# Ledger of designs, part 70: designed miniproteins, single chains, continued (4)

Each design is a single chain, and the fold is of that chain. pLDDT is the mean over its residues in the fold that is shown.

## One batch from the design tools (miniprotein)

Design m14581
Fold by ESMFold2-Fast:
Structure m14581 (fold): chain A 67 residues (1-67)
Amino acid sequence: PLDQINHYASGTSSLVPGSQPYMDSLVQQARDSDDSTRQQITDDMQGVRDTAQTSSNQTQSVNSSQN
C-alpha cells in the first residue's frame, strides 16, 4: 500500500514533463479522481509550463516523439 505511493512518485519523477507517459499518468488519475486531485494536477502542470517557457533550451518538449 504505502510502498506503491513511493514507487508511483519515483516513477512520475523520472518521466519528462510534457511527455506522453507523464501526461497519460496524470490524465488517467484526473479522470478517476475528484475535483481536488484534478485541481492539484492542473496546478502542477501550470508550474511546469511556466518553467519550460523560461527555459528556451528545452526543445524536447516540442518533440514528443523523442524518449
Scores: mean pLDDT 54

Design m14582
Fold by ESMFold2-Fast:
Structure m14582 (fold): chain A 79 residues (1-79)
Amino acid sequence: DKEKILKEMEKLYEELLRLIDQTLAKNPSLAAEMEAMRKRAEELLEEGKKTDVSEAQKIRKELHLLLNEAKMLLEQVTG
């Protein structure tokens, strides 16, 4: 069901934006890197809306990978 995949992708995108904000609050020097990550996530979300279910599942996996990268970056600036 594409609608369920898109809803999960929207949730991943929102979580990513929260992590980006937290990382920037801790280390403003990462602004360019965080902006690149935000732009990539936005591109993936838009691609997911325009493609079939199979490709949307792959794009959802890519968003999960970006979210994990953002989590690791936040851990590096906090720990």
Scores: mean pLDDT 85

Design m14583
Fold by ESMFold2-Fast:
Structure m14583 (fold): chain A 82 residues (1-82)
Amino acid sequence: SPEEEASRREVEILRETFKAVLDKYRDKIPKELYEEAKKVLDDPNATVEDILAALQKVLSHLTPEQREEVLRDFRREARRLA
């Protein structure tokens, strides 16, 4: 259905943007957290809740300015892919 396809597209946007964030801020987060987040992103059975929980852990290690940049990038990417 169109709503199911929209939901799958939203998850894909979330995964792709989160991967970009991990690569951009790799040197700013602990190695163990980076590896944990990559495992979640590489898991095809990971739920939106799992992905958001991993993203929250990564964001907690960023400055307020870096977090705002990430949110701005997410909004931009979501608009581009919608």
Scores: mean pLDDT 77

Design m14584
Fold by ESMFold2-Fast:
Structure m14584 (fold): chain A 55 residues (1-55)
Amino acid sequence: MSLDEVLAEIEARLRAGDYDAASALLTDFLRTASPEQRAEALARWNAMVNELFPP
């Protein structure tokens, strides 16, 4: 599974209101991801959360 595919699925779950499922997917991906993929995934996750759930 590519980084873009994982991030697209995470975004879909967040938009559906399933934060727990989105978080679980991210956590599972991070276990096997390279340091570069981890940094990108975490940056994209924070951006998505801030966009969908702004303070």
Scores: mean pLDDT 80

Design m14585
Fold by ESMFold2-Fast:
Structure m14585 (fold): chain A 118 residues (1-118)
Amino acid sequence: MLEEYKRILKAALQFVAALLEEIARRYSQLGKEDFAKWAEEAAKKVKYEPTENARRIAQRVVDSLDSDEQLEGLARVAVEMGEILENALKSTEEEQKRVAEAVRGFFAGLGVRVEDLL
């Protein structure tokens, strides 16, 4: 159980890193270089490197956004989620379970299955 929660939290962090990299790419395409640099630096602060699956799914999510407001909202939530996930990995088994279950709901809202990230 604990190892499964850690695996989910690590996969979630890899997805957050991939998501921030794709958000940076979109901001650069929009000519918003300051925001692109901010998102790129935020991605680099994530402890785990994105997997190929995480990058593919992140690209799909970012490409599905239809407004700058949605992009900015996702960027802020991704940074906050990264901090929550890193803190959970350093916390108790009960907290790791709680955060892993919350992450499933967040990803479902983006049309993403946690199992596709593993």
Scores: mean pLDDT 83

Design m14586
Fold by ESMFold2-Fast:
Structure m14586 (fold): chain A 118 residues (1-118)
Amino acid sequence: LEEKLPELEKKLYSEDDEVLKEVAEEILRLARTASPEELPLLLPLIEEMLKNPYFNKEEILLPILEAVEVIARRLRDPSLLLPLIPILESLLENEDEYSEEVQEAIRRALEAIREALA
């Protein structure tokens, strides 16, 4: 995973939505396949993609939100997900900007984090 991070970080600054979609889908694949010990390495990239309104396209957000749900279920230390809660809650407060599909994905991610912390 560490070998792939610099390439993903570089692609994150692309102006091409197709490249950003590929980054989001790769983060989701890594969330599913990386060891639990490597999962924290994905969290800064996920936080950046959730915070930056430039990534607000459904095809980019949906894989990232699913990656959060997957990570919450696999992560050994769920307290590392605490910084994502206010970000996800903030996105959900802007309901008028997102499709029902994105809103449901945000709710699922929040539920998975809350279950992991319980």
Scores: mean pLDDT 81

Design m14587
Fold by ESMFold2-Fast:
Structure m14587 (fold): chain A 85 residues (1-85)
Amino acid sequence: EAMKLAEEALRLAREALELAEKALKTKNEEERKKLIEEAEELVKRAEKLLQEAGKTPLDDEGVEVAREASELIAQARSLITLAKK
């Protein structure tokens, strides 16, 4: 079920992005660290699911879902890097 894996990756990527955004907004160092760790874990899980989805040919819809997930993963990684500064 490559489509199901891609959809789950998209869901996790969206959650990771939200946590990374919260990490940037928080004034509490301990909270920021926890949000960064959670966002990093979700990014890793999303990447793993996309890798699994890529092992099976996807239809056009699946390719679009995987592309959106990849874009959100890249955005989350960028925000995580900023939050670590």
Scores: mean pLDDT 85

Design m14588
Fold by ESMFold2-Fast:
Structure m14588 (fold): chain A 52 residues (1-52)
Amino acid sequence: DELIRKLLEETIGVSPVGLDDDFYGLGGNDLKLKKLKEILKTKYGLELPESV
């Protein structure tokens, strides 16, 4: 959705981001993934797998 897309764009620093884009392929890394997971868990109660 729009909110998750915005979070991905903010975390990776790439815009626009499609919902089917690969996180690591867009320049994400373990640190950014951990930060994104923390934000999603804390603010939205969502969890992402390690292999996103």
Scores: mean pLDDT 57

Design m14589
Fold by ESMFold2-Fast:
Structure m14589 (fold): chain A 68 residues (1-68)
Amino acid sequence: GTAEQYLTGGKILYNAGEYDRAIAAYENAIKLDPNNSEAWRLLAEAYEKKGLTEKAEEYRQKADEINP
């Protein structure tokens, strides 16, 4: 799949409450396109939903470094 396909799939999973599967999809998107700031923000949001606030903040910082 493409980075865009992984992001789209991850968003569908996130909206279904499937946060672990959404995280896996977003991680695949980042692996293909590490400069995609949206992917890092979406990853942060999924970690926030799991209560992993420190990890979410780390990934938000990465997104801001790419696209402030």
Scores: mean pLDDT 87

Design m14590
Fold by ESMFold2-Fast:
Structure m14590 (fold): chain A 60 residues (1-60)
Amino acid sequence: STEQQVRQLAEETHRRLVAQGASGEEIRAAVEAEVARRFPDVRLTVELDGRLVTAVQVEV
């Protein structure tokens, strides 16, 4: 499903940036940009706890 693909993309982007030492804001910006690029009709909410992404909510 589109929701599953968006969640997988967000998780992959998150993992990649965490491995690079990115901040939570950098992770959020990258996830939002990647999702907007590939799924322009999807609404995405990323929840942060300091530097960590704690939840990703997808509305399709």
Scores: mean pLDDT 74

Design m14591
Fold by ESMFold2-Fast:
Structure m14591 (fold): chain A 71 residues (1-71)
Amino acid sequence: MEEAKKVKEELLNKLREIAKSYGLPDELIDHYIKRLEEFLDELIKKGATVEQIERIMNAAINAIKKLAESL
């Protein structure tokens, strides 16, 4: 559990940096990250592994990249 929480925090910070680098509005980034963190916290509470958290976060990073590409 502790390891998954730490990985979550690190990956959420990386996602925020990536989203900012693409020029997305801070308010949109904050809203998206808050929702994603709530989702991840629920999964961690249910026993999600570090590998599962990494998979979800990689998908989120790819989604942000595609969103920026569509703008």
Scores: mean pLDDT 79

Design m14592
Fold by ESMFold2-Fast:
Structure m14592 (fold): chain A 70 residues (1-70)
Amino acid sequence: MEEAIKEAEKVVEEVTRTLGEEAGKKLQEIVDQSVKQAKLAVERGILTEEQATEHVKISVEMAKWRLLRE
């Protein structure tokens, strides 16, 4: 999970540099929400740490792709 968070932060920084501060903030909010939900799901035994990590990665990539197409 920690590595996925660091990678997501790098993606937010890249998006901020290429698309601007507003796009970076939107992606950061999506990352924060996805991480919070993933950690909660692991704490409740709904998802394994690996499944939660994958969910965060997919959410971040999907959000990045949508921002790039807008």
Scores: mean pLDDT 79

Design m14593
Fold by ESMFold2-Fast:
Structure m14593 (fold): chain A 93 residues (1-93)
Amino acid sequence: DMDSIADEIVEKVVSDLEITDEGEIETIRNLIKEALKQGLSPEEAYLLTMAIYLGDVELAEEVLRAAKNGEDLSDLRERLERLLQNSEAARNR
């Protein structure tokens, strides 16, 4: 259901941004649920939430534009992944 999908996205956002405050987690959950209700895909909701919390206005604008126009998210995904990898210790995957 939508709540299960939202919970999965919230867990990923919280883990990637290292958020531990319950109030912030609830805010993130509500943002993701609203994005999903507006017709965004799970990946679009994830990218939008990450862009907002990282303060990347350009990335947030590109996600909303891509979602509205049904555009490919590959470039936006790669930009976020590169940003996260550059800020993290090497991980085995």
Scores: mean pLDDT 77

Design m14594
Fold by ESMFold2-Fast:
Structure m14594 (fold): chain A 58 residues (1-58)
Amino acid sequence: MISAEKAEKLGKLVYEKSGDAKAAAEVATYALSGDIERAIEAAERAGVPREEARKAIE
């Protein structure tokens, strides 16, 4: 269940953890495209735990 709001929340979480606007935008783009596993993987690389990223997008 992916809304623009949830994709934005995951992107914001990535930005808050990493300070990397490019990583945040990449994560939000994957989520908006329906590529949820890629969005979660990118968030994890940016320092967001997988479970936290998954909860943000649910």
Scores: mean pLDDT 80

Design m14595
Fold by ESMFold2-Fast:
Parts: sequence; C-alpha cells; structure tokens
Structure m14595 (fold): chain A 65 residues (1-65)
Amino acid sequence: SSREEKRKKIQRLIGEILRIIGEIFDLERELEKEEDEERKKELEKRIEELKKEREELLEELKSIE
C-alpha cells in the first residue's frame, strides 16, 4: 500500500517535471527568435516561473522516503 502510493506519487511528479521541461524548451526557442522587447520580458518571466516550479517538484521528488 505505502510502497504503491509512493510509486504513483513518483510517477506523477516525473510526468509533471517532464511536462515543465518541455514547456521551458518551447518558450526558450520562442525567446531565441523573438525581436519584440516586451514579449521577450514576458517569455523570460514565464521561463523563470516554470524553472521555479521545476525546482519545487524536484525537491518534492528528492524528499520521498
């Protein structure tokens, strides 16, 4: 029971982390080709928010006993 719940939580966290990594990748590619200063700032802000979410999920994953 406890072991199965832990496994499911790990799978969920990994799935969420991979999704965020994909979103960061897509946004970084958009940022590379963006010429508009204001849009660049919006993309950079969203990338930083996603990186914080990724770090929080990684810490949660590391805390699983």
Scores: mean pLDDT 87

Design m14596
Fold by ESMFold2-Fast:
Structure m14596 (fold): chain A 63 residues (1-63)
Amino acid sequence: LREELERAGKELSEAIAAGDKEKALELAEKIVELAREIAKQNPDKESSILTAADLWKIAAEIS
């Protein structure tokens, strides 16, 4: 899950750099879902994990 989140984050960064907004939004949604699964397994880190995912989603939306 964490490795998948890190890979999705890298792919999102690349999609944003390429100007592929549709791909970026799709990856941002995947990141949010992965972050929610990780947060369920790590409740002590839930807010940090979800905040990071939300920031990536916002970056994709404003690109």
Scores: mean pLDDT 72

Design m14597
Fold by ESMFold2-Fast:
Structure m14597 (fold): chain A 86 residues (1-86)
Amino acid sequence: MTLTVVIQGADSTAIALAQKFAQGLNDGGYSATLQVSGSTVTITIENADVGAEMNVIALASELAVQGYRATVKVKDNTYTITVVPK
């Protein structure tokens, strides 16, 4: 399936984490493309499976470890992660 991850409120550190995440997905055999518009990062993951979904949850956890308050909302194949510095 195609999975979309939208990160809202991203600063330069969160954008760098998202870029590393997308590269890791491509290295793992998924097709992931990343677009940045202001503080919003959109990652489109093609050929996504349960492993890709677990990686998205791991990204939200990493954002929390980095000092963000990360809120995840899921609708259809879209994960929206809203980040606010703690």
Scores: mean pLDDT 84

Design m14598
Fold by ESMFold2-Fast:
Formats: sequence, C-alpha cells, structure tokens
Structure m14598 (fold): chain A 56 residues (1-56)
Amino acid sequence: SNDELAVEILKQELLEMGVSEEEAERLAREVKRDIEAGVPIEEAFRRALEKAREIL
C-alpha cells in the first residue's frame, strides 16, 4: 500500500540521519499507527523527525 511505501521511505531517511535500526523501526511503526488513526502523513512524519532529533 501507499502507507507501507511511505513508512519504508521514512525508515530509510531515519537510518541516513544516523538513527539506529531499532529506533528507526520503532519510529516507523509509530508513524504507521498515527496514519491509521487519521493523522495526516506530513504531521506523522514531522513528529517522527522531531523524535529522531531528540535521540541523536
């Protein structure tokens, strides 16, 4: 699905930023959950990127 592709792209971006595989997988899972709950994809991505910056 488009959501699965978007989550995979985000995970790759998080890994390129230096986030660990474990943390990238966790954040990607949170984004998928947010999208399924009706959060706009741009907002879900923004939240994940903010969390990634906090743990880097």
Scores: mean pLDDT 82

Design m14599
Fold by ESMFold2-Fast:
Structure m14599 (fold): chain A 87 residues (1-87)
Amino acid sequence: AKEYGEKAAEYASLAGEYAGKSGAGRASTYASRAMGYAVRGDMKKAAEYAKKAAEYAREGPKGEDGELAAKYAELAAEYAEKGAEAK
């Protein structure tokens, strides 16, 4: 359970970094929120905000940084969902 939360926070942090580099400000904001919820152990909200980060990263500027932001946000959501199920 703790390992899933740590992975969710790590991937959400990476999603926020790449979203910021790509100019996807909305994706960066949601990724930061997902990271905060993951660190606090709120895996359901971490998954919700990580999914929104992935959606906005895909809608944002095209390029490698945007693709990495979406990928890491999707991984953050996956690990947060696993953490929520492990309760």
Scores: mean pLDDT 81

Design m14600
Fold by ESMFold2-Fast:
Structure m14600 (fold): chain A 75 residues (1-75)
Amino acid sequence: EAEELFKKGEEAYAAGDYEKAIEYYEKALELTPEENLKERARIYKNLADALAKLGKHEEAAEYSRKARELEKKVA
């Protein structure tokens, strides 16, 4: 279930396991319908945060951009 995977990602992030957090967030994103723009934006933000912690700033910036575009659509 997407929500449970997202929660596991948050738990991994809190534990400092950023690579595992990214794995869970990517799996949550795969299970989240494209119509769930607000939820997908939330996952993109968390992916960006975890990627930034690993020094992958270019990838983090791309996910932050994707999150902002989705947030604009749900406003």
Scores: mean pLDDT 85

Design m14601
Fold by ESMFold2-Fast:
Structure m14601 (fold): chain A 66 residues (1-66)
Amino acid sequence: MEAEIEEGVAAVAYAVALTTAPPEARARLQAAIDAGDVAAVRRILTEELHASPAVVAAVVAYVERR
């Protein structure tokens, strides 16, 4: 179901960011999510973390749901 898929993919994307990303990039991503800044979240995931478009879309959808 859509909600289950969004939650699962967002959790996996976050886990990957925590384990593979530099601490500074992780802190910027967290700040952008806390601010609800979808543009900054998208930019950090694509430019700093090189996340796939599917992962970016799932994390953005999670932030927009807040």
Scores: mean pLDDT 69

Design m14602
Fold by ESMFold2-Fast:
Structure m14602 (fold): chain A 67 residues (1-67)
Amino acid sequence: MENEKLVAEARKTIDAALDRIKANPRDGKVIEQAIEEVRKALATIPDEKMREELREDYLKRLLEIAE
């Protein structure tokens, strides 16, 4: 279904953004751009519950990278 494709694409964007942050942990501009890309990807998901679950997973993974 369409929602499954949107979730899959958002997940790919989140994974790529987190990988970029891991590769550039001291580059504030890269980090800001990656965070913005994730925000936009999450905004494409019409199902609020799925969007929040992906957001929570993303934030948990982001915190683990920052520590």
Scores: mean pLDDT 80

Design m14603
Fold by ESMFold2-Fast:
Structure m14603 (fold): chain A 60 residues (1-60)
Amino acid sequence: MSLDELLEELSKLTGLPKELIRDVLKKILKLSEEQREEVIKELVEKGADKDLIEEAIKLL
């Protein structure tokens, strides 16, 4: 699965724009482990799948 496909799926699951999700994931790369987990938790609470988030981060 491509990064674009993962971002589109996350957009559908969360209701957030694909561009916003990309920006949030890029920001996660600059955060501490603890701050990264907090942001991922917020995305999961909005309906995102944690495995899809981790895969998207890996492809950034």
Scores: mean pLDDT 81

Design m14604
Fold by ESMFold2-Fast:
Structure m14604 (fold): chain A 71 residues (1-71)
Amino acid sequence: MLSPEQARRAAIGIVAAARETGVPLERAAATVVTHVEAQHGPESAEAVRRALEEIEALPEEEREKLIAEYL
């Protein structure tokens, strides 16, 4: 099972990848969440979805700083 920090890092990676590639966030999220579920189980996939919701709730400027810090 992923730790909360690992789930948060995966969520940050989803947002960063969507921005860099121009892929819709929903599609990037689906790809990563499916992979996490296959490797770490549905509880880990749910943790990544929750972390993604938390990151998306941040103001754009704070989100940019968070992405830069964790990549």
Scores: mean pLDDT 79

Design m14605
Fold by ESMFold2-Fast:
Structure m14605 (fold): chain A 77 residues (1-77)
Amino acid sequence: SLLEELRELQRTGTSAARVAAAVLEARLKGDELILRIALHEAQKDPEAAALAEEVLRLAEQGRWEEALRLIREKSEE
């Protein structure tokens, strides 16, 4: 499932990918407080901030599979 894949990325990905996956999981669950915390954490690293912003934009457009693929691609650089 999408949630299981996001949780795997939070365990195994790069620091930027882990933060972006946490943002995407919070958005998927509709957890506004956790989303704000994850976005605040992302702002500490420009790479994480840029990735989090892009995946959140894709998710808001209903493009969840594209958001997940982008996180995976950044984990494998």
Scores: mean pLDDT 81

Design m14606
Fold by ESMFold2-Fast:
Structure m14606 (fold): chain A 58 residues (1-58)
Amino acid sequence: MEEAEKLLEKAKEYESQGNFREAAIWYALAYRKFEEAGDTEGAEKARQLAIEVGQKAA
């Protein structure tokens, strides 16, 4: 799903800027989009990234 992959790219941009809070939000959005598409592998990847970055934001 191109939409979910674009959300991952956006999250990576925020992460590289040190904006972990925003990055976590975009990773969570990507996770939801991968789930909607039935992409279990993509969803798990986005979920793990959201958790990891979210911990840095907290």
Scores: mean pLDDT 81

Design m14607
Fold by ESMFold2-Fast:
Structure m14607 (fold): chain A 107 residues (1-107)
Amino acid sequence: AQEGIRLGEEGVRLGEEGIALGMEGVRLGAEAKNRRAINLGIAGALLGIGGQFSGELGKRLAEEGLRNNDQALADRGKQLGEDGVRDGEAGVALGREGIALGRAALA
């Protein structure tokens, strides 16, 4: 029940971080003219967007399930929150890889 709200919030946070890191990877990759760094940055940002949306939806459904004593809605909210965390973590990882490759190409 309450865990779905927490997971949704974490998914949003990780998604936002993935977007920021992915965009920095694109910036550095573009400056370095490194297509792999650009592609990793784009992928990180897209997964971060997915994590943000899934986390936000998961939080909303978990809150509604809690208010209405609807266990099925609460469980769906938790599942979407877990999806948001997974996508957000993947977005962060790819964004960091894009940044590392972009920085290496500029050296």
Scores: mean pLDDT 91

Design m14608
Fold by ESMFold2-Fast:
Structure m14608 (fold): chain A 68 residues (1-68)
Amino acid sequence: SMEEKQIEAVLKQLEAQRKHSKVEKAKEFYDELIEKAKKGDLASVFEEQRKIHHKIASERKSLEELFG
């Protein structure tokens, strides 16, 4: 089905990101997202990715203001 194909595509993307991650904490994060995707919970996967992206952007802005 289309839903199965979408889950498979997301899993392939997460596996690739895990493989390219050099830090153990990042690999653990992607392992958690892969398990959620296997269960079909793509909404939770996207929300967790959004939260991390927002935190990185916020921390980067704060560092630029303090250190240039």
Scores: mean pLDDT 76

Design m14609
Fold by ESMFold2-Fast:
Structure m14609 (fold): chain A 76 residues (1-76)
Amino acid sequence: IKKVEEYGEKAVEAERKAGDFEGAEKIKELVEKAIEALRKGDIDTALLHLGEALSLAKTPEARQYLLEAIRLVAES
């Protein structure tokens, strides 16, 4: 969970740094929902929220961080 949280934070920062403040806020909300799902043991819901966040990411850096988060969740 902590590493998924860390990658999510880095993805949000990458979008903000690129000037995508609106996308950054939406990605942050989706990452928080994914972490909540993981705490409940709902892997499928967590992957759905992270996948939505990935679809909203405009920067290559944010996409890479979200893909790593998705991979960590899928491997659990």
Scores: mean pLDDT 82

Design m14610
Fold by ESMFold2-Fast:
Structure m14610 (fold): chain A 61 residues (1-61)
Amino acid sequence: SALRRRLGEVLARLLEAVSADPSNQELIAVAGELERLLEDPNATDAQLEAAIRRGEALLAA
């Protein structure tokens, strides 16, 4: 789905940010949440959209 592709894009950017700052627990936690949602076949569109927004907000600084 388009939402899952977008979430994967945001996750890739979060993982790059974690690599740059491995002490940032918030980046690690949010990346883990997006990873879990991508692996969950029952994740709702609302959950995917909320996670995308959260990840993008964190990346925007």
Scores: mean pLDDT 86

Design m14611
Fold by ESMFold2-Fast:
Order: structure tokens, then C-alpha cells, then sequence
Structure m14611 (fold): chain A 80 residues (1-80)
């Protein structure tokens, strides 16, 4: 149980790193940090639930960031 939970926590930390790398919003970063903390202090079952929620959250933010990135690029092209 602890060994499996440790692996989930490491995967959550990887998701946080990925989110930071692509510039996810501060709200998403804070939510992921809280999920990691909750996972460390929760049961394996809860950690698995948090991991699934974190994957969905990061995937949703990637889709959102694509839209923001497109808008940013358009604005920069207009500025030049």
C-alpha cells in the first residue's frame, strides 16, 4: 500500500512539473500542490482518486493553454 501510494505521489509530482513547464495558471498549480499534500496524508484509494482528478485537471489546462497561446501569438503578430 505505502509503496503504491509513493508511486502515485511521484506521478502527481510529475504532473505538477509538467503543468509548471507549460505555464499553467496559478490556480491549477495551487490545486495540484494541494492534491499532492492530500494524497500524502490520505489512503491509497483517495490517492488514486486524486491522481485521476489531477490528470483530468492537467489535460483540461493543456487544452485551455492552447487557446490562450493561440490568442497570445495573434496579439504578438498584430503588435509587430
Amino acid sequence: EEEEKEKLIKELERLLDIARMFGASPEVIERLEKMIEEAKNSSLEKAQELYREAVDLVTGELARRDQELIEFIKKKREEE
Scores: mean pLDDT 75

Design m14612
Fold by ESMFold2-Fast:
Structure m14612 (fold): chain A 95 residues (1-95)
Amino acid sequence: SAASEKYRELLAKLRAGELPSEAELRELLDQLSDEERERFVVGFLTIGLEALDAGLVSREQLIAGLERLARVMRERGDERMAEAVERVIAELRAA
């Protein structure tokens, strides 16, 4: 499906160090089920941290990308997932 293609595209770009925009995140997350959104957030966090460790993104770039993700999740009422992302942001800022 178009949503599955966009899902794979955004995660592949993230693996290469290219963070999605807020608009791209809104477009994708609006098309996903609750289960798919949770899997996307977990995948985004995992791949984003791997990209940071690999030197493909800076801490500031990753924090900005995660802030966009948390904001979109909050706008959708996905408070639990937004809080999980915000905990990772707090850890990155403390390091």
Scores: mean pLDDT 85

Design m14613
Fold by ESMFold2-Fast:
Structure m14613 (fold): chain A 67 residues (1-67)
Amino acid sequence: GEKKKELLRLIGEILRIIGEIIDLEKKIKEAEKAGDKETVEELKKKLEELEKKREELMKKLKELSEE
C-alpha cells in the first residue's frame, strides 16, 4: 500500500511543479514584454530551481515505478 501512496504523492508534487513552471514561464514572457529586466532575472532563477526540483522528483518516481 505504501509504495502506491508514495507514487501518487510524487505524481501530485510533479504535476504541481509543472503547473508552477508553466505559470512562471508566462510571467517571464510578460516581464520581457514590459522590459522589466530585474523581474525577468528573478523569475528565471526561480524557474531554474523548479526545474531542478522537478528533475529530482522524476528520478524518484522512476525508481519507485521500476520495482
Scores: mean pLDDT 84

Design m14614
Fold by ESMFold2-Fast:
Structure m14614 (fold): chain A 89 residues (1-89)
Amino acid sequence: KAEELIEEAKKKMYEGLKALKAGDKEKAIEYFEEAVKLLEEAVKLEPSPEYKAMLYSAKARLYEVQGDEKKAAEYRKKAEELAAKAEAE
């Protein structure tokens, strides 16, 4: 089940990035919020560095689009640290 949530979250992140590239910031925020909710659910079911990294990456992107650069930077760093840990495995 967690894997299904991750795949849906990836789709939402991709749609959000496409919307952002098209200049539709509001639609991008909606997609990123949906992705964050799916990733939070996945992390609750199966806590892992990889899933947490995905969650923090999604949060960083959401904050960036909302203009909260400080929170975006904080979550980007957390995501990078967790991704590095997951890659080492």
Scores: mean pLDDT 83

Design m14615
Fold by ESMFold2-Fast:
Structure m14615 (fold): chain A 78 residues (1-78)
Amino acid sequence: SPSEEALRTVEHLLKLAEEAVERFERGEISPEELKELIKQIEEIFEELKPLLSPEDAKKFQERFEEIKKRAEELVEKA
């Protein structure tokens, strides 16, 4: 179903976001590349959000906001 596919996609997007932060911490990508990756992931997540239940959308939004804050803090210290 579209909502089931959206759930799988959003879960993968969160993993990609976490991986991007880890790659930045290892010095594998620039601050600019990390910002761009997080922005792209956020844009795709916002497009998929209407396909999720309100409960799932809220849970994934909270998880993504945590990842985004971590990325932002790391970039500010670089």
Scores: mean pLDDT 85

Design m14616
Fold by ESMFold2-Fast:
Structure m14616 (fold): chain A 60 residues (1-60)
Amino acid sequence: MLSEEQIEEAVERLVGILREQHPDISDEELARFAEEVRTGLRWLSERDPDAQLPEIEPPA
């Protein structure tokens, strides 16, 4: 089950990726995306208590 801290960390990471891919995206759109991702991860965590975020391997 994902903790609140893990959800926030995942949101921060995904927001960073989105900003990198779309540098012209507005802060309002980023905030909306973050809210949707947070809501989705919380919903997923409640339905699948064993759900874990995939480990992102650093590019080598």
Scores: mean pLDDT 72

Design m14617
Fold by ESMFold2-Fast:
Structure m14617 (fold): chain A 67 residues (1-67)
Amino acid sequence: MLPLVDRAAELLEREGLTDLSRSLREMARQGREVQGLRSGSVYAEDKGLEELSEELRRLAEELERLE
C-alpha cells in the first residue's frame, strides 16, 4: 500500500505540487489513499500535467485491485 502512495507523492513533488504530495500522504494515514490519488489526478489534469494525471489514475486503479 504505502509504496504506491510514496511513488505518487514523489511524482507530485517532481512537478512542484508539494502541498498536494503532503495531503496525499496524510490521506493515506487515514486509509483514504485511493481518494487522495484520484483527487491528485484531477488536480494534475487541471494544471495541464496530463502524464502525471494518467499515472496517478493508474496508481489508484492498481491500489483498488490490491484491496
Scores: mean pLDDT 77

